Designed miniproteins, single chains, continued (5). Designs and how they scored, part 33

Each design is a single chain, and the fold is of that chain. pLDDT is the mean over its residues in the fold that is shown.

## One batch from the design tools (miniprotein)

Design m17193
Fold by ESMFold2-Fast:
Structure m17193 (fold): chain A 72 residues (1-72)
Amino acid sequence: SMEALELIEKAGVLVALGRLEEALELLKRALQLASDNPEAVKYLEKAIEAVEKGDVETALKYLSKAAKILSG
């Protein structure tokens, strides 16, 4: 959905800024909105795991993959 994509894009900016707690709130919402798309869910779950571990580079990689699935 467009709403899920917008949340992922905003979360990506927050992750890049090190605002990980705020990014997690948006990503959990995006996960709920994208729940009907298994491929997007897979990448969002991996991005959430990376954010929880403080792995910014891995999080941004998986957010990019999730965004590509939802925009294509």
Scores: mean pLDDT 88

Design m17195
Fold by ESMFold2-Fast:
Structure m17195 (fold): chain A 60 residues (1-60)
Amino acid sequence: MELARKSALLELESIKAAENLSDSELETAEQWAKELLERGLISEEEYKEFLEWLKKKKAE
């Protein structure tokens, strides 16, 4: 895995590990994930998985 892709995936994992995120932080995370997808650093499947996690968090 390329360093840039590995860094992107680690960033998403760090966000998922942070349990006390506000709605604005979740929105920023969604925007960040979209940028990673547009740059080709994550796959569409990885992006969809992250969005499902975000929906789960917002339901709290």
Scores: mean pLDDT 77

Design m17196
Fold by ESMFold2-Fast:
Structure m17196 (fold): chain A 72 residues (1-72)
Amino acid sequence: SEEEFEREVRRALALMQAALAKKSGLSDYEIAKEVARFAVEKLGLTPEEVKALLRDLGFSDEVIEKALEEVK
């Protein structure tokens, strides 16, 4: 179902954020950019879907907008 797909996508992105957060020297912007890039390029999500997911992961709107500029 769409709900099951959304749940698995959220889980995958949360795990990716956690893995990237363990790297020394990565900012919230750099982490958000890598997560957004993966979601758009590998999962085929729209920018609006990616914004919603990044907000759920705790990123600020300013960080989300900057990250999406690099992915568009």
Scores: mean pLDDT 78

Design m17197
Fold by ESMFold2-Fast:
Order: sequence, then C-alpha cells, then structure tokens
Structure m17197 (fold): chain A 63 residues (1-63)
Amino acid sequence: THFQEGLEAFQRGDYESAIEHFKKALEEDPNNSAALAVLSAALSKLGKEKEAEEYRKKSEEAL
C-alpha cells in the first residue's frame, strides 16, 4: 500500500518520497490518523515545521 511504501522510504531517510506516498495514502483515506502522524514526522525532518504541526493536529482529530 502507499502507506507501507511511505514507511519504507521514511526508514531509509528518503523523507521527500515518504511524504509523496503518505499523501497518496491520505487521498484514499483522509482520516487515516497513522498516515497523518507519520506525514507530520516526515515534514518535521525536512524542517517544514508549520506544515508538520497542521498534520499533527489533524491526526489528533482523526483519533
């Protein structure tokens, strides 16, 4: 799945690829709290802190 492809990219340190895969996972399920949380983490790794915080809040709302 796109979610698992994103996790593999994240584990390799390929945060840009991870973000693309997690965004595709969210296109299929916008309230996937796990995908929102790891997307936030990947954005934070790239220094995109404001975007990371927005996805973190969305992840908490999806619980």
Scores: mean pLDDT 81

Design m17198
Fold by ESMFold2-Fast:
Structure m17198 (fold): chain A 78 residues (1-78)
Amino acid sequence: LSPDMEAEILLSLARMYYEIAKLMKERGAKKEEVIELLEKSIELAKKAIELSTDEELIKEAEEVIEESKKLIEEVKKE
């Protein structure tokens, strides 16, 4: 895999983890499980940023990180 292709795959996985975490939260899953998925989403998005020079991909990855961090804080308040 080229670094650019790997970055795209990592961003896609980060988005998937975020969506799964969001769904699990809505379904009443344990907060620790939701946080773990969101932390994985953040880790994958950070790796995508490290591998990419594509400004658009970097901005999308930054958005995933921001939304994941926001959701972690919301989960912690519950």
Scores: mean pLDDT 86

Design m17199
Fold by ESMFold2-Fast:
Structure m17199 (fold): chain A 87 residues (1-87)
Amino acid sequence: DLEQLKKKYPRAYAALYLIGLLLGFEPLEDEEEEYRALQEFLARADPAALREALLTTSRVLGVPVGELVRELSRIVSPAVAAKLARL
């Protein structure tokens, strides 16, 4: 349930969205469809661009990148989590 995920991991959800926007992801009207589309978008994102977006998000939120990756890994697909861990 997306709403429960947002309540349990609000910072991770905000970070996921910010990373998407920094990489040129266009928001969708349906939030559940948007969340799914964002997962696919990030899975296909260029690793170098994704790394820069992650570092920018880390700085904006004041959260160490390693901690941010751990939090994001709790809310993203295993494929995206593995990709983030390899950056």
Scores: mean pLDDT 84

Design m17200
Fold by ESMFold2-Fast:
Structure m17200 (fold): chain A 95 residues (1-95)
Amino acid sequence: GAMARLRQQKEIEDLKKEYEEFKEKAKTSSPVARVDIYLEFLKWLKEKLPTASPEVQRYLNELIEETLKEIDELMKGLPEDVQAEVRKRVEEILK
């Protein structure tokens, strides 16, 4: 109904706001610290997924996909041993 749709819209707006706040925190951090910020955000998104409605789950999955792309891009500038550790952490979060 209309009330359920309004709640879903607010949840999506809150998720977008949280993502923007995480991106702003990342901008002022070193490359290594920036990866850690995005990994924490990925974990937070994953923890929200099981209790979310189908529409909110779609947005969470979109944010997860975007966050994974950002992590991949940030890793390109890091040593291979650090990249291996980050990939391991991503795999553990995505379980």
Scores: mean pLDDT 80

Design m17201
Fold by ESMFold2-Fast:
Structure m17201 (fold): chain A 60 residues (1-60)
Amino acid sequence: SGAEAAGQAGRALAAGDLGTAARHASEAIKQGYSPEEVGRAAAEAAGPAAGRWVLQLARS
């Protein structure tokens, strides 16, 4: 689901893996999530800092 992909993007970013985070953020967008929804789900999974960065990745 888009929520699972967005959560994985947040966790990957928190671990310092930008490439994996970008792939998961892209997958969440492909599954119909908006960048804001991706950032929110990433924040729920990995905290607000990870959510903010994943939001920027999803917008790019």
Scores: mean pLDDT 85

Design m17202
Fold by ESMFold2-Fast:
Parts: C-alpha cells; structure tokens; sequence
Structure m17202 (fold): chain A 98 residues (1-98)
C-alpha cells in the first residue's frame, strides 16, 4: 500500500498531510510532529482514519523539510519503505510503500 506525506509552509505556519494505512499514518504523523518540535515549532496532530493533519506555528524556514524527515522516520519504524523524498523551499513530499 502507499503512504504519502505533503508538507507546506506559509510564513511561520506549517501543515503536513499524511495519507495511507491507519497504523502507518499515526506513526508518520507522530514523526512529523517530533521533527517540527525539535526544530522549535509547536505541533498539533489530528488523525481521522487513513489521514492525519500535523500543524505547527513558530515554524523555522525549513519546517516543511523537518516535518517530512520526521514522517519518513515514523514510516520506516512502521516497517514501510520510503521510495521518494523531495524538498523545495517551503514544500516537502514523501512517498513510501507498506
């Protein structure tokens, strides 16, 4: 199955959307939040079945990248395999298989 993470930063705010199997989505969302917290952000997670939203304020300029790296770690801890990661300034994307 596929897991997808899309993180986007707007000024001091960042939003990461995780989509995939429920068990992987929860760990990926926690990973994204941990990455954001370590970067100095204040993350909040909302999980709804096969989708999660991770939001943070006071985000540094690389917050989208930190969310994506944290999500990738959470996916790998779930037994998933990260097949693609892309970083472009305020945007970051992760694609994985489970």
Amino acid sequence: MEVRVVATQYGDKVFAIVTGPREVVEKAARGAAEGLKQAGGNPKITVKGDRALVEATNAPSDAAKQAALGAARGIEESGGEVVEMKFSGTNATVVARV
Scores: mean pLDDT 85

Design m17203
Fold by ESMFold2-Fast:
Structure m17203 (fold): chain A 75 residues (1-75)
Amino acid sequence: SLEEIVREIAEKYGITDPRELEALLNAVRTVEYLVKEKGEDFDEVAEQILKALEKLFDPRTVEAFREALKKLKES
């Protein structure tokens, strides 16, 4: 599930901030929606979202987002 991906990544990267957890969950939900429901390219959508997140979060937190999206692609 998307919630399981978020939980595993949050534990791995030590993310406890509610805003970062919400952003992580929203990122995986948005990519899943655009790819599965709208037929958009996963890699293009993921890169667009990661580029936006780089403006809001530190590089380590962005790395956590990148790994979560990689897990989403594999599921």
Scores: mean pLDDT 84

Design m17204
Fold by ESMFold2-Fast:
Structure m17204 (fold): chain A 62 residues (1-62)
Amino acid sequence: GDLRTRAEEFLARAREALAAGDGETAAKYAQHAGVLATIAGDEELLREAQRVGAEAARVAGS
């Protein structure tokens, strides 16, 4: 699929992992989403991926 669609899929997986309390898995998915969003040139998706990644890191580091 389109890079943006794949980034959205990874971001959805990151949010799902966050909801389950799995910060480490969420951080990995958010990082992949951020890379794909960057390649796609989607600044808004990148910003969301970075936000989710920061929250995931906080949960994983607790």
Scores: mean pLDDT 86

Design m17205
Fold by ESMFold2-Fast:
Structure m17205 (fold): chain A 65 residues (1-65)
Amino acid sequence: SLEEVRAELLRIAREIGDFETVERLRRPDLSAEELRELALRLAEIAKQVGRDDLAERARKIAESL
């Protein structure tokens, strides 16, 4: 579900300290397209901070949307 996707992206964003993405994910009624864009953004940021495990997870989430 989109709610489960949003919850998982929130967990990843908090774990890497990406508070800008956390704030964006707090918005209600995010579409699948908006969640995909946030997942791809989060994957890139996770990669930049050396969390390749979380980058891969975020990319897989984006691909599922």
Scores: mean pLDDT 85

Design m17206
Fold by ESMFold2-Fast:
Structure m17206 (fold): chain A 94 residues (1-94)
Amino acid sequence: MEYLEKAEEALEKGDYLSAAEYYEKAADEYWKQKNYLKAAEMYEKAAEAYIKAGDLESAGFAYFRASLAYFAAGNFDLAKEYEKKAEELFKEAE
């Protein structure tokens, strides 16, 4: 996947913001394919990259999208955990 490759290249270069954006694009492509589990994994990687970039608000939204993807995949326990992670980041961003 082109976006995943670009995300990994950006991550290796320490360009965490670009890495996060490419991971989100990779997640969107997996979502369109109805591969919700891989979409969730890519949103999780985007959130981690946003944290490294210091963008806690964008990280919170990425974890929230991971929660929605896990919910769509039928993994309700992970959906709840990532919703909690998103809420914690939104509080930290204050």
Scores: mean pLDDT 87

Design m17207
Fold by ESMFold2-Fast:
Structure m17207 (fold): chain A 67 residues (1-67)
Amino acid sequence: SVEEALAAEAAEFAARGAAAHEEALAAAAQGDLRKAASLATASALLYGAAGDHAAARAALNEVDAAL
């Protein structure tokens, strides 16, 4: 169904957003500020695509706090 397809797509974007968020935090911990910022932006866009705007804001704020 369309609803199942949309839910699966949102879940996929959310999973990719979470992976990018973890990579951004790892980059920040290593002092790679440019990589951390790039990955944080990617995470926010992916969470936004999933419709999870709260997770997008949280990911950006957490990486910014780690920089």
Scores: mean pLDDT 87

Design m17208
Fold by ESMFold2-Fast:
Structure m17208 (fold): chain A 96 residues (1-96)
Amino acid sequence: APLPPPLSPEAQELFDKAVKAIKEGNYEEAIKLAEELSKHPDPVARAAGLLLLGIVYEKQGKFDEAEKYYREALRSPDGVIAVAAAVNLKVIEEKK
């Protein structure tokens, strides 16, 4: 797989905080941080935010919302994010 483009320090911090919030089960904070990332001017950072929104909604059992965000993340210019979104979409199909 190609190496993902580097995120800005701000985008990387938002991503790391959102991942931590997801791991801690703080889905409210995770959604807030992932939505902020999804509005970033960098298209790779936006796609990372969309992927994280998909992961949060999946963990909440909201599979239709998760599918929506994973499909949006699939349009990422970054191959690593697009592949992660594709794998997670397949997992949701198997959980339905």
Scores: mean pLDDT 81

Design m17209
Fold by ESMFold2-Fast:
Structure m17209 (fold): chain A 67 residues (1-67)
Amino acid sequence: MISREEIRKLIEETISSEYMTVDEILEVAEKLGIDPEVVRKLMENEGRETFSKDEAVELLTLAARGG
């Protein structure tokens, strides 16, 4: 099971900005083996194209648990 700490670590190593686009979050999901379709649906429910790193960690953690 991918931990929240592992997700945060990859984001911190990959993304230099405090915010992430939908495409950047989907790329991180792919690298972690998380289903990008589950992540996409969670982001669609938020109605936004940009998320903070903390929000991205939460979305990816939920997708990893729910997929």
Scores: mean pLDDT 81

Design m17210
Fold by ESMFold2-Fast:
Structure m17210 (fold): chain A 94 residues (1-94)
Amino acid sequence: MSSLFREITELVKARRYDEAISLLEEELKKDPNNAILYALLGYLHFQQGNLEKALEYFRKALELDPNSVVIASMIELMYRMTGDERFKELLKTR
């Protein structure tokens, strides 16, 4: 996982979001219940300006791991950056 996070971070710094998304989707095929992979996909879609997909991926991440402090922190960051109440609603349901 740490090597994957490093590769995703490098792609994000280069603004190669489509490649980062493709890499995470391939990893998700190997580990389809990994909540952190869904949260990372949500973050990348947010970076591309697709708030609807970001919300869907974060919702799936919380369904898989409702007690994750890491996922909750990522959602709180998205709420602070956007002011979009839908991110706040995700935190209320889990």
Scores: mean pLDDT 81

Design m17211
Fold by ESMFold2-Fast:
Structure m17211 (fold): chain A 125 residues (1-125)
Amino acid sequence: ALIFEDDAAVAAEIRALLEAAGYDVTVVSSPVALVEALRKNEFSLVLVDGDVSSGFLYTITELLISKGYTVYVTRALAERMGLEDPRIVVVDDLVAAAPEILATPRAAVIGSDADLLALARALAA
């Protein structure tokens, strides 16, 4: 699993939850490191903090799609971005979507820190 998170405390909590769920976890905290990790490696799960610029979110979403990820985005974030791409799966609740995300061979999830923490807790349960 790959985590993009600039808050070290949030990153540490998500890491611990995903490791408890059986994932090998890589954490990156900069846009450059995220792009490099995605270009050099394959991950079964990618979690992206959406509290970044809309321009960066468009860029990373296109990269994830080009790499063959199914991209899950929270409705609140998709509405904030004006994102209406039919290749993106818009979800109202990441916890409710957790079984679908877990069943997806290459899943990328873009949401707030709170949404990503809730998802990581659901995956660890």
Scores: mean pLDDT 79

Design m17212
Fold by ESMFold2-Fast:
Structure m17212 (fold): chain A 73 residues (1-73)
Amino acid sequence: MEELEERIRELLIEAGVEEEKARKLAREIVHAALVEGVSAERAAEWLREDLIGLGVEEEKAEEVARRVRELLE
């Protein structure tokens, strides 16, 4: 879990998300997928929406969400 959280956090920071927010989102996404049983596809959809809400450009948010989906599969 911790290594997945770290990798996702780094992807979020690279996309321009603030460090503390990136850490929180990475933890929430990993928890949703691995503990709550949310599909990688749905978790990625939620992440894309959250990133757009944080001001990340739509194309970039979609690319990051796609990479996170691949990591969760």
Scores: mean pLDDT 82

Design m17213
Fold by ESMFold2-Fast:
Structure m17213 (fold): chain A 64 residues (1-64)
Amino acid sequence: MRETRARRALRALNQYSVNGDEKYLEEAARLLGVSVEEVKRDIETGDNRRLAEHAARLEAEEQA
């Protein structure tokens, strides 16, 4: 139930999908610790699943 950085990043990506605001893209990239370019590429290809999986893995590894 507690939201971590990874979860927040995914929410930011969802907001970007709704509004198209670059600010959310930057936020997600910062929270995930990846480049904005990589996040943007994933969004453009429509492969959000990969990004979500990456975030989940990052969260699990950090919690370990």
Scores: mean pLDDT 69

Design m17214
Fold by ESMFold2-Fast:
Structure m17214 (fold): chain A 85 residues (1-85)
Amino acid sequence: AKKKRSEAAKTLTAAGILVVGAEISLELGDEEAAREDVEAARELIKRGLELAKELEKLGDTESAEEAREGARKIEERAREIEEKL
């Protein structure tokens, strides 16, 4: 359980970093770099949601819900970037 929580946190942190990178790339006018970072972030969000399902199966419902909420917030920011592309 602890290892899966750490993996989920690291995966979603990496997705968040990519979204920040995409926001900066878009501000600098690099729409291609922004698209690539958003696509990479979406793959990590998907992995984070799979880890949340694994946490729920292990009975760690609280950590699973926290991971899903984190993923939702990162996906919302990714969608905002896509709307500007």
Scores: mean pLDDT 86

Design m17215
Fold by ESMFold2-Fast:
Structure m17215 (fold): chain A 63 residues (1-63)
Amino acid sequence: NAVEGFRKLSPAVQESIARALGVSPEELLALLEETGGDAEAIARRMGVPEALARVVVAELEKV
């Protein structure tokens, strides 16, 4: 679960991931919860490439 994976990360790592996607950690957590970790929906909402969103979601699910 990408939401739970993100919550388990340290605040510094959460900030680094969110910054790479152009959002705050709070915004990224809200998007993960709203979309259920749907990488395409996240990519559309944030204006980032789907491939980047898919990699982020997949890595968060491994945490």
Scores: mean pLDDT 80

Design m17216
Fold by ESMFold2-Fast:
Structure m17216 (fold): chain A 59 residues (1-59)
Amino acid sequence: MFSDSEGVTYVNKGSEAAGLGDLEKAEEYIEKAEKLLGKDAPSVQAVRRALERTRESPP
């Protein structure tokens, strides 16, 4: 549905922000994705892992 598509968009934005080193923006987008898709959604879990990886190895 429409809300599901919006959640995927926030997952993608969170991943992009993490890649750019904008950790605060990445967290904001991930939180919005969690609201729309749920914390147990595979896409949300994947982007959270990407954020953690970026924290360990900054760009």
Scores: mean pLDDT 76

Design m17217
Fold by ESMFold2-Fast:
Structure m17217 (fold): chain A 55 residues (1-55)
Amino acid sequence: SLIEREEEAARLSEEGAREHFEKGTPLDETIGLLLRISAETNRWVAERLRRMEEE
């Protein structure tokens, strides 16, 4: 489903963010932050889609 794809994208982005933050360079921290924003966006889309399907 679209919800499952968005949730999977969010999980992968959070994993990538964690790995970049562990590297600790300024560039890696910036990439990590961008990946976290992407994960939050994907979760928001998944939540919105879930609400539309349930109601």
Scores: mean pLDDT 83

Design m17218
Fold by ESMFold2-Fast:
Formats: structure tokens, sequence, C-alpha cells
Structure m17218 (fold): chain A 90 residues (1-90)
């Protein structure tokens, strides 16, 4: 498919936004905690995050802090928290 790189990034930003604030928070956690990061993945996150309201950005930051703490406690705690946050967001 002959799709410009800019258009591909835009579609990924839209998909991330459709998945919601918890998904955006998970993207940030992955960028900060994984051994390797993609410049493209970082740009997609930044564009999605910057499109949010101040209140939504604050909510994402709160989710990031909670998710990082749960990850340190183990994968089961992280999965439990993700499910809880997704239920609360609906």
Amino acid sequence: SDMPKKEAIRKRVEKLKEQGLVAIALAKVQLETLPTTSEEARKIFEEAYESLSKEEQEKVEKYVEELKKAIEEGPEKAEELVKKLLEEEK
C-alpha cells in the first residue's frame, strides 16, 4: 500500500485515542520502561497526549504512576489494575 508516513502515524494516533486514556497511559509506561523505544511510537504517544484536555492529561499521568507501581509489584498486579482502570473509564 502506498501510504505516506505522515498518514500512517495519524491513523495510529487516532487508534490510540479511540482505545482511551488507559491505553495512552500504557503507551507512556511502555516508552519509559522498555529497554528499546521507537521514535515513531514516542511521536504517536505525544500527538495523542497533546490532543487531550488538561483534565484528561492529569488523569493519564495518574494512571501512569499507578501502573508503574503495579508493574513493580508484579505482572498479576499490573493486569488487575489495567482491568480495573478500563472498567472505571468504560
Scores: mean pLDDT 78

Design m17219
Fold by ESMFold2-Fast:
Structure m17219 (fold): chain A 68 residues (1-68)
Amino acid sequence: SELELIVESEDKVVLKSTGKIVVELEDGSVIEAEGEITLSRVDLLNSKIFVDGKEIDINSLGDKIKYK
């Protein structure tokens, strides 16, 4: 499953995938969702992101990063 990232603002970044998304935040909190997760850019940069159990490097997404 592929991950798409939509940056709307510093307070709103939307992660979309056809698979299960898991975000492990810096404070140890875990967010799990099917299809979509919304979080701040600060939380995103300080988290680990997994899609279907595989860690994703956000910096490698390239054209999958969209700005509104």
Scores: mean pLDDT 78

Design m17220
Fold by ESMFold2-Fast:
Structure m17220 (fold): chain A 82 residues (1-82)
Amino acid sequence: SLEEAKKALEEGIRKAYEYIKKGDVEGAQEALQKYVYEGVHGLPDDLANAVSLGGVKALEALLEGKSLEEAIKLALEVIEEA
C-alpha cells in the first residue's frame, strides 16, 4: 500500500542518515534503495516513481546537511504532490 511505501521510505531515509554521519555515501544510497524497492512492491508505476523521487530528494537534502526531519518531510511532500 502507499502507506506501507511511505513507512519504508522513512525507514530508508533514517538508515541513509546513519551512513551519511559516517561519511559512507555509497552505503546511504544502497540502504535507501533497498527500503524503497521493498516499499514500492505492488504499487502503480506513478506512485512507485513518486516514492523513488521522494527518496532521491531526501538523500539530496541529507547530503546538503539538512536535518533528518527535513529530509523526511521533503520526501513525503513529493509523494503528496504526485
Scores: mean pLDDT 83

Design m17221
Fold by ESMFold2-Fast:
Structure m17221 (fold): chain A 88 residues (1-88)
Amino acid sequence: MEEFQREMDRGAAVLALAVLNAMSSGVARDVIEATLKAETPEEARELARSIPGVSDEAADYSGKAKEALLRGDAETALRNAQKAIDLA
């Protein structure tokens, strides 16, 4: 049941970021949406960097948030996503 547990943990992390996205607006929302839609941490970083006004540092935190989300680490994903929007 390892696969099921990983999917549940990932689901919780996705839900946490989806709530943050729903509470966000403008550039912050675009950054979180890019993080959620990306398939890899590298893609999340590139998508965030393509958003007007987003710094390279903010894009790097988007990538870290995606890495944590893929691991099912909701706390680390939220922390890095928050830093990404704070730096955007």
Scores: mean pLDDT 80

Design m17222
Fold by ESMFold2-Fast:
Structure m17222 (fold): chain A 100 residues (1-100)
Amino acid sequence: MELEERAKAGDPTALFWLGLDYLERGEYEKAVELFRKALELDPNHPLRAVAYLYLGEAYKKLGKEDEAIEAFQRAIDEATKNKDYYLVEKAKKLLEEIKK
């Protein structure tokens, strides 16, 4: 309820968490819309790498392999900037899985 109101107000963090909720519920198209909006609103947000990671997962579930690959590559780039090597390895593993 409160999360949805904050997302409507343009809070990138709220948009990210709402997107994750939709992803977990299997509403992949809505998750993509919410993650993309979050990423467009704040180019320096701390959750950008994680947002790209879950955007890639949503695209993969929709069978959009090229978009999923692009999203995972962007997750690697953002995580590398933040020196989040755990997330870099996680994104690389997901990228390898989709290439099979």
Scores: mean pLDDT 83

Design m17223
Fold by ESMFold2-Fast:
Structure m17223 (fold): chain A 58 residues (1-58)
Amino acid sequence: GPAEEAAVRALAGRAAEAVAEGRLEEALALAREALAVATSPEARAGAEAALADVEALL
C-alpha cells in the first residue's frame, strides 16, 4: 500500500545518499532493508532495482 511504497522509497533514497558519500556497506544494508519490507509487486520492483544498483558497485 502507499505507506509501504513510501517506506521503500525512503530507504532507497537513503541508500543512494550513502552511495554518494562512499558508504557502500550502509547503502547495501539500506537497500536490503527496503527489499525486506516490500510486500507488493511495485514495492518489490523498486527495492530490487535499488539493491541491484548498490550491488553493481561492489
Scores: mean pLDDT 82

Design m17224
Fold by ESMFold2-Fast:
Structure m17224 (fold): chain A 77 residues (1-77)
Amino acid sequence: MIDDDEVRLALAAMIAGLYLASKTPPSLEEVARDVAKALGLDPETVLRWLRGEQPMPDDPVAAEAVRLAREALEKRK
């Protein structure tokens, strides 16, 4: 079975995927809020990771979720 951490990562990836499928592109702040909710983190902290304003988290699940969110946002450039 998939670990709880993998489930959290899958939820974050699903949120990013839903935003990519949306007719209107989401703001960086909206993506940060939804990823933070999935990971149980502060949205301001996630926003700073997405902007590259602070080092990536030590938690591998959080780091991968931020990477996926950045990839989804970059695809919208």
Scores: mean pLDDT 67

Design m17225
Fold by ESMFold2-Fast:
Structure m17225 (fold): chain A 89 residues (1-89)
Amino acid sequence: SEMEKLNEERRRLWEEIRAAPPEERLELLKRWLEEAARERAAREGRPELAERELELAKRALEAELRGDEEELRRIEREAEELAREEAER
């Protein structure tokens, strides 16, 4: 099935991330997040939620590399708001 193929691709990507040098890990992590979000959107029927979570996760990785504490705090607040919106549905 397509879902099984996506799971295999995600597992391979995860192995590549663990074996990669630090500079390459960020790009591989972003790819892993994208594949995980695509799979989740397909399974849960919540593509908007998956997209918003993916955006926050990518921003968090980039902010951590820059040492951008202000952006990390903003991302934490946005993530909490998203979780609250999800819980209220």
Scores: mean pLDDT 73

Design m17226
Fold by ESMFold2-Fast:
Structure m17226 (fold): chain A 90 residues (1-90)
Amino acid sequence: ELEKKIEEILKKLRELVEEIKDERVKEVLLKALKEIEELIKEKRYEEALKAVEQLAGLIEKMKELEPEVKEKLLEELEKLKEVLEKKIEE
């Protein structure tokens, strides 16, 4: 049930982003998550995987994010990457 795992991870990512106090950073991350969600909805899993990798790289470079929030976001993105890789193998 990979689709359910994807939905759960996306929900957790949205919840983590909503806790960010910097409104500009929050808007950038919400837009990136929406783009990933649209790619997944269209079953464009390879492009979604690339978008997840790009977002993780962006987050790693963000100085505005608290270390704990950054760590949790990167952990959830890594889980999403693993599930998308399994979906591509189907």
Scores: mean pLDDT 85

Design m17227
Fold by ESMFold2-Fast:
Structure m17227 (fold): chain A 100 residues (1-100)
Amino acid sequence: SSEEKALEYVQKAIKAALEGKYEEAIEYLEKALELLPEEDPSLYMMIGNLYYKMGKYEEALTYYQKALDILQRQNASQEDIQSIQGIIDYTQQQLQKQKS
């Protein structure tokens, strides 16, 4: 099924990430997103975290913002929303340091 194939891609992404192959891991997570019928904020967070590990803070912010937007639409807890906002704020701070 599409869900089984999506899970297979997530597993491949985790393995690639553990091997430091962050770009390959992102490609697998993007393939998983294409196969899922509903938007999964956790997959967007995983992609954001991988871009963050690569020092690509602008790309990380884009994916964190996508995850936040999904959670807000799904009426997630204020604690979950605040946690992601904290990650966004910290990532913006890292981006500013990188540009200076």
Scores: mean pLDDT 88

Design m17228
Fold by ESMFold2-Fast:
Order: C-alpha cells, then sequence, then structure tokens
Structure m17228 (fold): chain A 67 residues (1-67)
C-alpha cells in the first residue's frame, strides 16, 4: 500500500520536473514518466486512474510550488 503511494508521488515529482522544463502533452507526460520509472503506461493509469488525473496532480504540484 505505502509503496504504491510512494511510486505515485515519485511519478508526480518526475512529471512536474519534466513539465517545468517544457510543456508536454498528457500522452508525452505519461510516456516519459513511465520510461523514467521503468514501468508501463498501464501502471501509470492504475496509479492515477487516467492520464487526466496525472496531469491534474502535476498541475496541483506546480501551482503549490510556483503559484
Amino acid sequence: MEEKEKLRQEAIDVAAQLARERPLTAGELVDKVAEKLGVSRETIYELFGSRFALTQAVADRLAAEAP
């Protein structure tokens, strides 16, 4: 349980870092995060439910860091 939450937080951290460097589409973000973590895109969808949920989590993270 906790490890799945940790992986989810790491996915958000990686995605936020990538988004800070340049704008990415939701699909590109999922692909890059999956590659960086060494998991499949399906694993990312299982963690967040959808690519939109991942992009929302990233947006929340970026807003909290640089409002």
Scores: mean pLDDT 77

